# Designs tried in a protein design run: designed miniproteins, single chains, continued (4). Part 61

Each design is a single chain, and the fold is of that chain. pLDDT is the mean over its residues in the fold that is shown.

## One batch from the design tools (miniprotein)

Design m14243
Fold by ESMFold2-Fast:
Structure m14243 (fold): chain A 83 residues (1-83)
Amino acid sequence: MDALLQEAHERVLAPLVEAAPAIEATKDPKERAELIREAAERARRAAEATARELAERSPEAARLAREAAEQAREAARWAEAQL
């Protein structure tokens, strides 16, 4: 894999990987939705920043990051609807 593609992949997943244990351990649906919303918002911001930084260096990595940002945006909307 291109080093920039690997960097983009790691950066867009980091907030979700960090939040996963807490989300899985939480038994309250409302608290779980808050954790998912916060993780998704952090993932969206990380992905948007990654896409901007890599846009000229690797259009492919920037595209991966933009797709991740859209997926994170949808996850945040879903979680917000649970609150």
Scores: mean pLDDT 82

Design m14244
Fold by ESMFold2-Fast:
Structure m14244 (fold): chain A 66 residues (1-66)
Amino acid sequence: AADQEALTKASEIAGRATRENVAAPSDEERERVLEKAYEEMLAAGVDPDFARSLVAVAGKAADELR
């Protein structure tokens, strides 16, 4: 189903963004990682509000891992 595919893709992108954000050497690069993740989620057909929420969660998760 389309919803299930979008959710799976969103989860994959969010997990990757969290890992990349943790590894990023600067605040500018961390911001860029999250921006790219949001764009990729939109391109995959993820709802904009849901994508924004997932990116925010990914950023917070990365902060906790730092």
Scores: mean pLDDT 80

Design m14245
Fold by ESMFold2-Fast:
Order: sequence, then structure tokens, then C-alpha cells
Structure m14245 (fold): chain A 68 residues (1-68)
Amino acid sequence: AREDLKKAERYLAAAKTAKEVGAEPDVIKELAEQAIKYATRAKETGSPQMSEEAEKIIEEAKKLLEEV
């Protein structure tokens, strides 16, 4: 759970950075999808607080996907 949340945070940060530096859309999409994947796992197995943090990561990653 905590490990999945940390991985989700790292992938979301990487996706945001990739977008800022003008990386290929496929790279941004892949990183954002990984963030959603790990955040979803954290949400399913974590505490209510972790579920809330995971939901924020999912929403941010979805926003990135909509912009690509």
C-alpha cells in the first residue's frame, strides 16, 4: 500500500516533468497510466488517508492524459 502510493507519486512527478520539457505524448501517457495503476492499488489496499492521497494522484494523472 505505502510502496504503491510512493510509486504513484514518483510516476506522477515524472509525467508532469515530461510534459513540461515537451516529451513525446506516448511517454507522458505511459508515465501517467503508471501513476494511475499504482495509485489504484494503494487505494484498494491502503488506509482512508492513503485512499484520499491516491485519489488526488489519479485525478492529476487523468488531467495529464486529457491534455495529451
Scores: mean pLDDT 80

Design m14246
Fold by ESMFold2-Fast:
Structure m14246 (fold): chain A 79 residues (1-79)
Amino acid sequence: VEKLWKEAIAAAEAGDYEKAVELMIEAIKALGAEEAAELFKKAVETAKKYGEDNPEAIKLNEEAMEKLKPAFEAYLKAK
């Protein structure tokens, strides 16, 4: 998981935002948060189609983060 997150950050720093998003989705799936990964993917697709300030894109991103938080906390506790 940490390797995927590091690679996502490196891709974003290099300006490869598409790769950064793909790696972020893989990292979320690796945490077992499949539902959060799907919501995040929908948020990104909605933002690309209607703009980053679109209310639906914002809502989907917030829902993805809420579902990701418990999985991330469980991952940190299991370490």
Scores: mean pLDDT 73

Design m14247
Fold by ESMFold2-Fast:
Structure m14247 (fold): chain A 110 residues (1-110)
Amino acid sequence: MAEEEKANIEKRYEELKKKLREFLGKTDMSDEEIRKAAREIVARLDQLLADGVLPSKEELELYRIARNYLIEEEALKNGDFRKASILQTANDLRVIGLEIERELEEERRK
């Protein structure tokens, strides 16, 4: 079970790195550049949310990808794959909630 959880985390980590490269338009990004970009994205969007600013749908997708990447990276370093799976689910649910708030805000403007 632990080896299967690790394999799933490794697969998600590589998929998230690919998505970040594609989203940022930089297919040649090093692992260090991806990590830096993901941290900057999460910090910026966490600040917007703290300031009561609802991000765009595109920014929310980028936030989901970047934060999940950091969760999976931490799991690969510390071996806590179960915690990573829980945190990824919590992040996905949080972003879905924010996307619903964004949709309601757009409806309010009509």
Scores: mean pLDDT 83

Design m14248
Fold by ESMFold2-Fast:
Structure m14248 (fold): chain A 91 residues (1-91)
Amino acid sequence: DAYTAFVEGVEAYDKKDYEKAIEYFDKAIELDPNSKIAAISAYLRGLAYKKLGDYEKAIKAFEEAYELAEKNNMKTLAEKARKEIEEIRKE
C-alpha cells in the first residue's frame, strides 16, 4: 500500500540510497495521489533530488508537495516546500 511504499522510501533515504528512495516515494504517490502520504512523499522526493544535485526535478517535486500539502491542510509542510523552492532558485 501507499504507507508501505512511503516507509520503504524513508528507509532508503536514511541509507543514502536516494535513487531507490525516489522510486518508493513515486510509488507511494501513485498508490494514493491526493493523500497526506503523497504530500510527504513528494516533499521527501524533492529532498532526495536535492541530494542527487537534480535541482530542476527537486523544484518540481517541492511544487507538487506544496499543492498536495495545501489540499490536505498541511500548513507546515506547505511552508517547508515553498522555502526549499525559494532557496534553490536564490542559489
Scores: mean pLDDT 88

Design m14249
Fold by ESMFold2-Fast:
Parts: sequence; C-alpha cells; structure tokens
Structure m14249 (fold): chain A 70 residues (1-70)
Amino acid sequence: SEEFEKEVIRGLAEIYLAVALSTAPKELRPQLEALGDEYLKKIDEAKTVEEAEKIFNEFRAQVDALLAQA
C-alpha cells in the first residue's frame, strides 16, 4: 500500500539521520537534528509515494552537503 511505502521511506530517512548523527562532528549535530525534524515532517505530510521519495532524496543531498562542509 502507498501508506506502507511512505512508512518505509520515513524509516529510511530516520536511519540516514541516525548514521549521520553518529558520524558527524558534535558541532553539526544541532543542524542535522533540525534538518531531520524539517524533512521527517515533510515526508509525513507528503500525499504520494513519489513526493515522499523526492523529499527523501532532497534530505539525503542536504545531509551530505552539510557533512561535506565539516
């Protein structure tokens, strides 16, 4: 179901955030947490699986960009 597929995407985003937080410098953790809060909310509010996937891809890109600046 679309609901289940969105829940899987949300779970993947939570795992991605957890890995980023575990490897990031301590100074970046508040920014990563804020980014996670923003994008997890966007995934929850997504009306379609396609929208949720797009939001998840954007989240990963922003996490990666933030970590690359460290």
Scores: mean pLDDT 87

Design m14250
Fold by ESMFold2-Fast:
Structure m14250 (fold): chain A 61 residues (1-61)
Amino acid sequence: ADLPPELSELLMLGIGAILEGNYKRAAEYYRKTAELLRTEMGDDDGADAFDRIAESFEKVA
């Protein structure tokens, strides 16, 4: 299935933040990704996975 353009952009922005060593910013983008997965796609399992990744980044940022 096609990903919404907004979801694809957030994922790319998150990767860019990681490459910059900005884990706080990466966490923010992954939190937004989780919200889109939950609200727009009904993917609670995917959303929970991204929230856990974001929480991990927030703890080391």
Scores: mean pLDDT 81

Design m14251
Fold by ESMFold2-Fast:
Structure m14251 (fold): chain A 65 residues (1-65)
Amino acid sequence: SLEEEIRELRELAEELDKEIAELEKKIADPSLSEEEKREAERKLAQLHAARGIVLAGADFLEKLL
């Protein structure tokens, strides 16, 4: 159902939030190389973008209910 699809998207956003939090912790680690930090920062940007798209999609579908 549409309600189930919306729920799944919201759950995906929560999973992305957890990945973002863990990645932010890794970036704060002073033992990481500058290259590893740059790679982590790129992934962090991708996760933020993905989260935004997922939530926008859920909000759009919710308007159809």
Scores: mean pLDDT 87

Design m14252
Fold by ESMFold2-Fast:
Structure m14252 (fold): chain A 90 residues (1-90)
Amino acid sequence: SRVLEELARTSPEVLEAVKKTIEEANKHKDEIDGNKTVSLLNAAAIAAVAGDVETAIEMLKRASEYAKEQGNEKAAEIFEKGAEDLRKAS
């Protein structure tokens, strides 16, 4: 993505955190259920590539909450870790 390439030049640490979160989520894709969780993850990715790290963190926290409501503890942990990594990289 052109936006991800631009972000890599301005904030390498934020891009690294985003990539790690996406890789972990993709590794457990079969365990990530529900349109709402997917929509929140997509919203987090869009916000992150737009440089809105605060919104990206908020969307990941919401995705974690919905994953917990669905009984998907592993997905919830991945999203919580992603939010924490973005917060530390910011």
Scores: mean pLDDT 68

Design m14253
Fold by ESMFold2-Fast:
Structure m14253 (fold): chain A 73 residues (1-73)
Amino acid sequence: SLERGAEGLRAGAKVAEKGGDKESAELFRKAADALAAGDVETAAALATKGMKRSSEAGIADEVNQAITEALSS
C-alpha cells in the first residue's frame, strides 16, 4: 500500500538522520510525502537519490534494513 510504502521511507529517513546523513533523510522524507500523496513517480525518483547518497555515506545497508522491516510490518 502507498501508506505502508511511505512508512518504510520514513523509517529509512530516521536511520539516515541518526547516521549523520541529513540530506538522505530529507530525500526519504520528501519521497514518503510524495508517496502518501499518490505521486509514485516522484517518490521513486527521490527514494533512488536517497539510497544513492546513503550508499556514498556508507549507511545504505542500515537504511535498506529499516525500510524492509517497516514494509514487512
Scores: mean pLDDT 84

Design m14254
Fold by ESMFold2-Fast:
Structure m14254 (fold): chain A 70 residues (1-70)
Amino acid sequence: MKVEAAVLRGVAAAVEAYAKDPNISEEELIQTARDAAREAGKKYGLSDEEINEAAERAEQLVRQMLEQLK
């Protein structure tokens, strides 16, 4: 569950960014999620491959969340 923990940290960072600034752009939210997932992955001792997977999954979850806000 180390990759999943990094993914959740990325999503949490995006949610927090949106809560602080509701006018934040979709691209900035996605970048925030990717960056937070990468940093969490490094902290958890994940491989570069696992870190990239966590960032990709965090981006996908944030994009899916935004698509549901219709």
Scores: mean pLDDT 83

Design m14255
Fold by ESMFold2-Fast:
Structure m14255 (fold): chain A 58 residues (1-58)
Amino acid sequence: SMEERQKVLREIAEKLRKIGDGLQKGIDAGRAILAAGGSREEAMAAIGEGIVEGGGEL
């Protein structure tokens, strides 16, 4: 039904929002690492950790 589809879409949107929040935290952490003179590899690792913390997969 349309109500069931709306519920599924809402659940997907919530999961995507959490992943997006994790990505943003990872980006912020990566930027801080680079600003402190850290490596690009360390910054990319921080971004990946943020995605995973948000419930995403790499």
Scores: mean pLDDT 84

Design m14256
Fold by ESMFold2-Fast:
Structure m14256 (fold): chain A 63 residues (1-63)
Amino acid sequence: VPGLECVALKDYVGKSPEEISIKKGDVLLILEKVDDKWYKVQLLSTGEVGLVPAKYLGLCRAV
């Protein structure tokens, strides 16, 4: 859903070129739900776009 923001609940290091690395407390814009396990996100601090595991995201809110 466009305009949904979530917070990283823990650090994640990207394992492939399609994935991004995030740190606990990072704010991410949800661009697309790829499947039940993965979201395509934009990291607001850097503008970087890529995949992160859904289970690393929480505190989601519409903006």
Scores: mean pLDDT 80

Design m14257
Fold by ESMFold2-Fast:
Structure m14257 (fold): chain A 87 residues (1-87)
Amino acid sequence: STMEMVMSSMSQDVRISVGQAVLDYVRTHQPDDTTVISNIQNAIDSVQQGNVQQAITNFMQAFNGLTPRQRSGVMGVVQQIVSKHLS
């Protein structure tokens, strides 16, 4: 998918920054969504371990647990972090 391709093209530092920003966003807006939070944390841990495939899997599990509105919010955060790292 387009998201998997975008994530695969990121540097490790960008992946970690994106993961942490998404985690902070979800914790702020959906603190009771422990399954989504855990999947995002597992994705960050997988990136730090050098396992990009597992990180993508964990992130997609988190993303699929979100409503369309929540997904739009997360995508906005991803875009902001990516734009900052490209400038």
Scores: mean pLDDT 79

Design m14258
Fold by ESMFold2-Fast:
Structure m14258 (fold): chain A 79 residues (1-79)
Amino acid sequence: SNQERGERILAVALAVGAEVQDQLSPEARRELSNLIARLDRLVREGAPWEEIERVAREIIAVLRANGLDEEAERLEAAL
């Protein structure tokens, strides 16, 4: 279901966010944390998949912009 898919993506995003915090600038960490918090809210609210995917792709873009391609690919595989 779209709910289970959202929960899977959130779990991966939370794990990745915890793993990479020390590899990011303070600004990038803040941006990533804000996006993950938004993803958490959307999943909890049962938001449409299109909105969940949009925020997940914003997280992927932040990871790629910071050279974290392996972590970005892990999150993309969960989509």
Scores: mean pLDDT 90

Design m14259
Fold by ESMFold2-Fast:
Structure m14259 (fold): chain A 61 residues (1-61)
Amino acid sequence: PPAPAPVLPAFTPEQEARRRELQELANEALEKGLPPEEVGRIIQEHLADGVEAIREAIEAA
């Protein structure tokens, strides 16, 4: 169905790779025993700081 939506920029390959890396980090955190709510909170709080900050926060939790 035609929707007059603005042309959204496609994710770059780097953004897609980051998405996959975040998914892997979330899976690792869940395997570590962190609750999903905490994992999501850590990711959201550190999203602007980058993947390494998220990894460090998960490791520290």
Scores: mean pLDDT 73

Design m14260
Fold by ESMFold2-Fast:
Structure m14260 (fold): chain A 57 residues (1-57)
Amino acid sequence: LSSLSREERLEYLARAALTLAQQLGVPVETVVDWMVRQGDLSEEEGRELLRLARELA
């Protein structure tokens, strides 16, 4: 989703991470940590995404 701004991309990913966490029955922190570890997110992006996910939940 290269057409999205950084904030829009992180919010989209936060919503996706929350959905995946609910489907897998794991904390959203686990999903975000996994995404950072896979290289989908930087460590800083992971922290911002977690902040947004907690605001959205």
Scores: mean pLDDT 78

Design m14261
Fold by ESMFold2-Fast:
Structure m14261 (fold): chain A 62 residues (1-62)
Amino acid sequence: SDEIARLSARYSREIAEAVRAGDYDKALELLRERMAALGGELDLSGPEDVIREALRGVAEGA
C-alpha cells in the first residue's frame, strides 16, 4: 500500500512535468505505465484528446 502510494505519486509528478514540458507522448507513455503498474487507478477511458485534456488539468493543478 505505501509502496503503491509512493509509486502513484511519482508517476503523477512525472506526468505533470512531461505535460508542462509539452511532451504529451511521454506523458501518455507514463500514464499507460502507471495504469499497468497500479491496475486501473487512473482514468484512461476515452479518446486520446480527452486523455490529453485530463493531463493538462493535472499539470495546471500541480
Scores: mean pLDDT 66

Design m14262
Fold by ESMFold2-Fast:
Order: C-alpha cells, then structure tokens, then sequence
Structure m14262 (fold): chain A 58 residues (1-58)
C-alpha cells in the first residue's frame, strides 16, 4: 500500500496529466515493475485510469 500511495500522490500532483510507468518510476526512484504493480492496484480500486501506455488520476 505505501508504494501505491506514493504513485497516487504523484498522479495527483500531475493534475490530470497522464504519466508512463517509466516516468513515475524515475520520479519516485522505484523500479518500473514496482510502479506497474502499484498502478494495476490503483486502477482496480478506481483511483487511476489507464490510457494506452500512460496512467492518470481517476
């Protein structure tokens, strides 16, 4: 949950801008795999939306 919280906070700070998992990983100092798992969880909870290869806050 802590990693998903950090990803959600970054998406909220982006103010509706869609970010790739790689961009999120670079900004947070996490692996792309870790960020992708967090994004999948957020999408399943309705906290984020996937748009192609990018994600934004729901």
Amino acid sequence: MERAKRVAELLNEAKGEALSAREIAERLGMSVGTVRRALELLVSLGGAVREGNKYRLA
Scores: mean pLDDT 80

Design m14263
Fold by ESMFold2-Fast:
Structure m14263 (fold): chain A 84 residues (1-84)
Amino acid sequence: SAEELAKIDPEKALEKSEEILEEARRKGNKEEEAESLILLGITYYVMGDYEKAKEYFEKALKIAKEIGNEELIKIAEEGLEKIK
């Protein structure tokens, strides 16, 4: 899984998540955009970069709220809570 990849190989997880984010934005797929931002948040969290993790979770939460995706809202909020 993408979360497992973040724990095993964070650099590869970042590269893959960035590619997914760029494709999602190119296609205008807001759900995939929010999902990729969550993956970036998780990866930075695993790497100990809590400032970047917070920024990505906040961006994901904004999009998740805009599209009304309750599951993605919950995941992004849980990510933000773990940063403390």
Scores: mean pLDDT 86

Design m14264
Fold by ESMFold2-Fast:
Structure m14264 (fold): chain A 82 residues (1-82)
Amino acid sequence: SAEKYNEEGVKLLKQGKFEEAIELYEKALEIDPNYSTAWHNLGLAYLAMGKREKAVEYFKKALELDPNNQEAKENLRLASAP
């Protein structure tokens, strides 16, 4: 399921395995492209890799799908620094 791929991705993200986590979040999004949590987690993985512009793109997508996601909102604010 999309949720199972997302959970495995989070486990890899916590281990610093960012590229592997991204692959699992992408698999989750192949199953459910409206899975806001997976978009947010993609943003976190890219941010951890220093790819700030990609992180901003994915946090915006997460907020488009779930405007009440306060963590995504805060992470977007921080990643959008001048």
Scores: mean pLDDT 88

Design m14265
Fold by ESMFold2-Fast:
Structure m14265 (fold): chain A 85 residues (1-85)
Amino acid sequence: ALEHKAKGEIAKQEGKYEEAAEHYREAIKLDPSDALTYIALGEVLKKLGKLEEAKEYYEKALELDPDSKIAQKLLEEVEKELEEK
């Protein structure tokens, strides 16, 4: 989990969003309770234009951590982008 999350962060910093998404998906498979990894995957999916998938992962992050202001804000932003289309 930690190794894949770190590899995802590195790939994201290098602009390799598809590679970052795969690493975050593997991190979630190994540790499905880490809300921050769901947020990171959502952010990368948003960069790839996959807004509907990004929304699903932000919703899952908020289910895991209902007090997450970051997850709530990102969910609101992606929902607004989907409504404007």
Scores: mean pLDDT 82

Design m14266
Fold by ESMFold2-Fast:
Structure m14266 (fold): chain A 55 residues (1-55)
Amino acid sequence: SAAELKARLAELQARIDELTARLHQPMTPEERVSLAREIGRLQDEAARLEAELAK
């Protein structure tokens, strides 16, 4: 269980890093808003998994 949570957290961190790097690329305002929302969702999920691991 803890190993699975750590693996999922690592996967989420990799996705966040990829999407965050993309914020430095040219894009439309609509694409930027969508990207920011997706990053926020992944960050919230990562925070939940970190809280679960801390128990």
Scores: mean pLDDT 85

Design m14267
Fold by ESMFold2-Fast:
Structure m14267 (fold): chain A 89 residues (1-89)
Amino acid sequence: SEATELYLKGLEAFNAKKFDEAIKLFEEALKLDPRFADAWRNLGEVYREMGKLDEAIAAFREAARLYAEQGREDQARVALRKAEELERE
C-alpha cells in the first residue's frame, strides 16, 4: 500500500538520521492509515532521538493502544514500557 511505501521510506530516513524527513514520511503514512501501529512506534523513536519527550510519549502510547487492539500484545507491552520510561525522565 502507499502507507507501507511511505513508512519504509521513513525507516530509511530514520536510519540515515534525517529525523525531520522521517517524521514527515511517518506522518504521511499515518494520514493514509491512522491505525498503522508500526508507524506510530517509529515516530516515537524519532522524537525520542530528537529529545522531544512529550511527542515521543504520545506516539508510543498511541502505538501501544493500536498494537493491543490488533492483538499484537508483545509489541503493545514494549511500546507502553517505552512511554512509561520516558515519563520518569
Scores: mean pLDDT 91

Design m14268
Fold by ESMFold2-Fast:
Structure m14268 (fold): chain A 86 residues (1-86)
Amino acid sequence: MTIVFTLINASPAAKMAALSVGVEGELEGGTLSSKVDGDTITITARGASQRTVDLAIETAQGLEKDGHTVTITQSGDTLTITIKSD
């Protein structure tokens, strides 16, 4: 599965959390890429295991509880998590 984090005006905590999930996916044999475009950061983890997908969802839910605006969508084998800091 592919996980895409889209971070908009992200707090340092949100950036670190998303990057940590991406790195975990890479350690499990996936690939990690990142792109910065102004105040938007896109982190893409490809070849993610179910464990890494579950970690991504748990991380997103934690950030939502901490006051971030979080949207989780799935299309085919791609999980997109959009995080906006309030």
Scores: mean pLDDT 83

Design m14269
Fold by ESMFold2-Fast:
Structure m14269 (fold): chain A 87 residues (1-87)
Amino acid sequence: AMLSEEELLEILKELSKWYQTEDVDSFIEKAKEIAEKVLEEGSEAIQRIFLHALEEFLEYAKQTESEENVKKLEELLKEIKEKFEKK
């Protein structure tokens, strides 16, 4: 079954909550798990929404996180983008 936009929005809401309550390493692991599900079950439109949400998380993190944590999140976003562009 294909992942719906409504399901993705609920997943993103939960991921945002994880970012606020857990450490960055735990957030990265959860984001990778969700990225695999989005890649397997998501349409190109769903994949674009997910990537955009991660880019917004990174912009927020640049204002609030250490340089080390920002680099980890930039590496995460790069890895996910590369996986989504690989057909």
Scores: mean pLDDT 79

Design m14270
Fold by ESMFold2-Fast:
Structure m14270 (fold): chain A 79 residues (1-79)
Amino acid sequence: MSEEDIEAETYLALGEIYLYLGKQAMERGDYESAIKDYEKAIELYEKAIELSTDPVIREQAERNLKEAKELLEEAKKKA
């Protein structure tokens, strides 16, 4: 694993944490926090995609990015 792949995997993992926090905020009806958490997850997944040379990391980040964008749109509709 290269330095770039380690960094990409770290961004992917952080993005997953923010995606989870956003989902928890949605469950509580805290749509403003959900929006911020999903926006942060999107940023982190985009960084993971940019840095990744591993197709497995890139594909996972792309799938998670799509989900985060869909959830962000949902949160904005409820806010």
Scores: mean pLDDT 86

Design m14271
Fold by ESMFold2-Fast:
Structure m14271 (fold): chain A 78 residues (1-78)
Amino acid sequence: SEIEEKKEELRKKIAETIEAIENKAPLSVILQKLQEIQKTLEELISLLKSDEELAKFLKEMAPEFRELQAKIKAYLEE
């Protein structure tokens, strides 16, 4: 389904962004990857028109989002 394809795309982009941060990629590269994540997330949210489905998706993705947030915070503080 289009929703499952977008979920997989989002997971892949988050993983690639975390890897870029861990490899100390330039800030410009990290910002570009974050913009691509935001775009994919917005596209996915537009497909999940149900509050129940959106809440379920956010719970399923919470570990990946928490990891990404932690990595970004560490990168910006160092």
Scores: mean pLDDT 83

Design m14272
Fold by ESMFold2-Fast:
Structure m14272 (fold): chain A 76 residues (1-76)
Amino acid sequence: SEEAERKHKEVAEKLAEEYEAAAAEMRAQGRLALAEALERLAELARAGRPISEEEREALNAAVSAEAAALEAELAA
């Protein structure tokens, strides 16, 4: 139905906007790998494409690397 399609597009656009906002924040902090991963997720959300296993692994690696860097900073 048109209502279901509209709802899907609205949710996808909102999700993409949230990823883009997070990416901009990460980029401003110099977290380029995480910013790029989030920008890719925004692109996929708008395209209505599922995240691949490889893309999920890349995002998880970027998040883990960032968490480790922050933990090291807190320990200093």
Scores: mean pLDDT 75

Design m14273
Fold by ESMFold2-Fast:
Structure m14273 (fold): chain A 81 residues (1-81)
Amino acid sequence: METQEQIDTDVQLVFLTLKIAGAAGEGNVEEALKILDELRSLPGVTDEDVIAALDYAAEVSRKNGQTEAAEALEKRAEEIR
């Protein structure tokens, strides 16, 4: 039972991480941070998971030329580290 719940959480973590990266890649930091709050509400999510999602979103933002969005996400990740 617990194992299935953990698998479901891991799937949601991946999906939300991709959504955060998508919003950030469009320069929409507000939407990215809103989805990040949803990701943080998942059972068993750690600060390391949150930092990884922010780092990935910042990378995607920079690759899409959204430098200000990338800097905002990198700053948020540093506040959690």
Scores: mean pLDDT 78

Design m14274
Fold by ESMFold2-Fast:
Structure m14274 (fold): chain A 56 residues (1-56)
Amino acid sequence: MKEIKELVEKIKEAIKKGDLEKARELLAEMVKKYGEDHPAVQEAAKLIEEAEKKAL
């Protein structure tokens, strides 16, 4: 799905820039559109969680 791939790429870019708030907003948009149980949503959530733990 093209839209899902684009959102995942934007989340990765936000993490790369250290903008975890934007990454969370993009994740929330994915959850709203595709549901929490979607594999891409779960992967994006893991990326954000891991990035937050590394920043700690």
Scores: mean pLDDT 79

Design m14275
Fold by ESMFold2-Fast:
Structure m14275 (fold): chain A 91 residues (1-91)
Amino acid sequence: MRKELIIEALKLIAKQDENTRRAAARSIGITTGLDPEEIERLIMEGKYEEVAEKLLTKDPKVVAEALRNAARILGNDETGKKIIELAKKVE
């Protein structure tokens, strides 16, 4: 299900160091037109289902772009590559 793919991507972002996690979370908010500070707070609190539900109200292509932008903030590592693969399945 699309929701489960988004939650998996959010959990991968949550495994990053605090600064990278905050930057990626805020980028998701900005790209999707949601409140970046709210999305950052929810991800930091481990509320991945609530974030995924908010993202599911948006165009799947925009959600996929947000996940790709977050992956770029994480860098060109294996975690970023996994998030890009999840983004392809979301759109």
Scores: mean pLDDT 84

Design m14276
Fold by ESMFold2-Fast:
Structure m14276 (fold): chain A 55 residues (1-55)
Amino acid sequence: MMYTLAPELKPVAELLGFKDPLTEEEVAELGHKLEPDVPPEEILKALLELGLVTE
């Protein structure tokens, strides 16, 4: 499954080496780089709920 980034996350993702749209694993890696103390699975859920990534 591929996830599309909200416009505000695209520059940050590209700076960290990610290309929109992202796989689930890439969203987890992006989230881990932004918040390393938060589990990747919880980051994905939060980003989906906030509308910062969409399926």
Scores: mean pLDDT 76

Design m14277
Fold by ESMFold2-Fast:
Structure m14277 (fold): chain A 75 residues (1-75)
Amino acid sequence: SEADELMKKGDELFKQGKTKEAAEWYKRAGDVYLENGDFEKASEAYEKAAIAARDDPELQREFAKGYMEARKKAQ
């Protein structure tokens, strides 16, 4: 799926140490998973984005909001 491809791109960038770029790809994956109703995968994607952006508090806050929304809908 599109979201799975975005997640894979994020994982590849994270392995290369391109953490801020990885965070943006993980966020895009989370957004697509959320749109498709894959709330569990959306929460995982946003969590990975927050971890990748740990040196940027504003981005972490943005990704944490996505994580909380996805987790709430996964119930």
Scores: mean pLDDT 84

Design m14278
Fold by ESMFold2-Fast:
Structure m14278 (fold): chain A 85 residues (1-85)
Amino acid sequence: SAAEALKKAREALLKAQEAVKAGKAREAAEAAKEAIEAAKKALKDPELVLEAIGLLIGGIGVALEAALLAEKQGDAEAAALARSI
């Protein structure tokens, strides 16, 4: 459901933010991708759209942070994953 997708997006975004703080580029990129995909599903419900847009923007921001971190660490796979979002 869209409500379950919104919940998943919130949880994935928090995980992505914590992974960036911990210097874990690949984990951050994977969690950011999960947050963005879940937020996209939540966009299908008009009553959830504003919160879903906020989570989508947040996920994109963390994906960019993960890409920069991955490039700094020389992790080409994590950088590619973050850029695929």
Scores: mean pLDDT 84

Design m14279
Fold by ESMFold2-Fast:
Structure m14279 (fold): chain A 62 residues (1-62)
Amino acid sequence: SMEEEIEEALVLMEYGIMKATNASPEEMIKTLEKRAELAEKRGHKKAAELARKLIEEVKERA
């Protein structure tokens, strides 16, 4: 849906901002976990999966 596509874009934008501002891995993970929870609650499965994939990427680089 358009709402899911917008939520995926918001997840990517927020992740990009956190990387640009040198947010800690812990802060990034916490923020992305909140995004995944909200997406799951809304039924936006692809947005939730994206957020969880980014969490794993952050954990691998920590």
Scores: mean pLDDT 86

Design m14280
Fold by ESMFold2-Fast:
Structure m14280 (fold): chain A 55 residues (1-55)
Amino acid sequence: SDVDLEMLEWQRRSKEADDIREEGKKKSEENLKISKELAKKVTDDTKRRIDELEG
């Protein structure tokens, strides 16, 4: 029936949307990790420079 075909199409589109969402989430998590590593490096570099100036 047409209803069955529409349901199959909806399921296919829903899966494609879920796959795109999961890929986007993984990329966001990777970007967040990179941002945290960069922030830590800046903090560590700043602390080192302060320690050098005070020593």
Scores: mean pLDDT 84

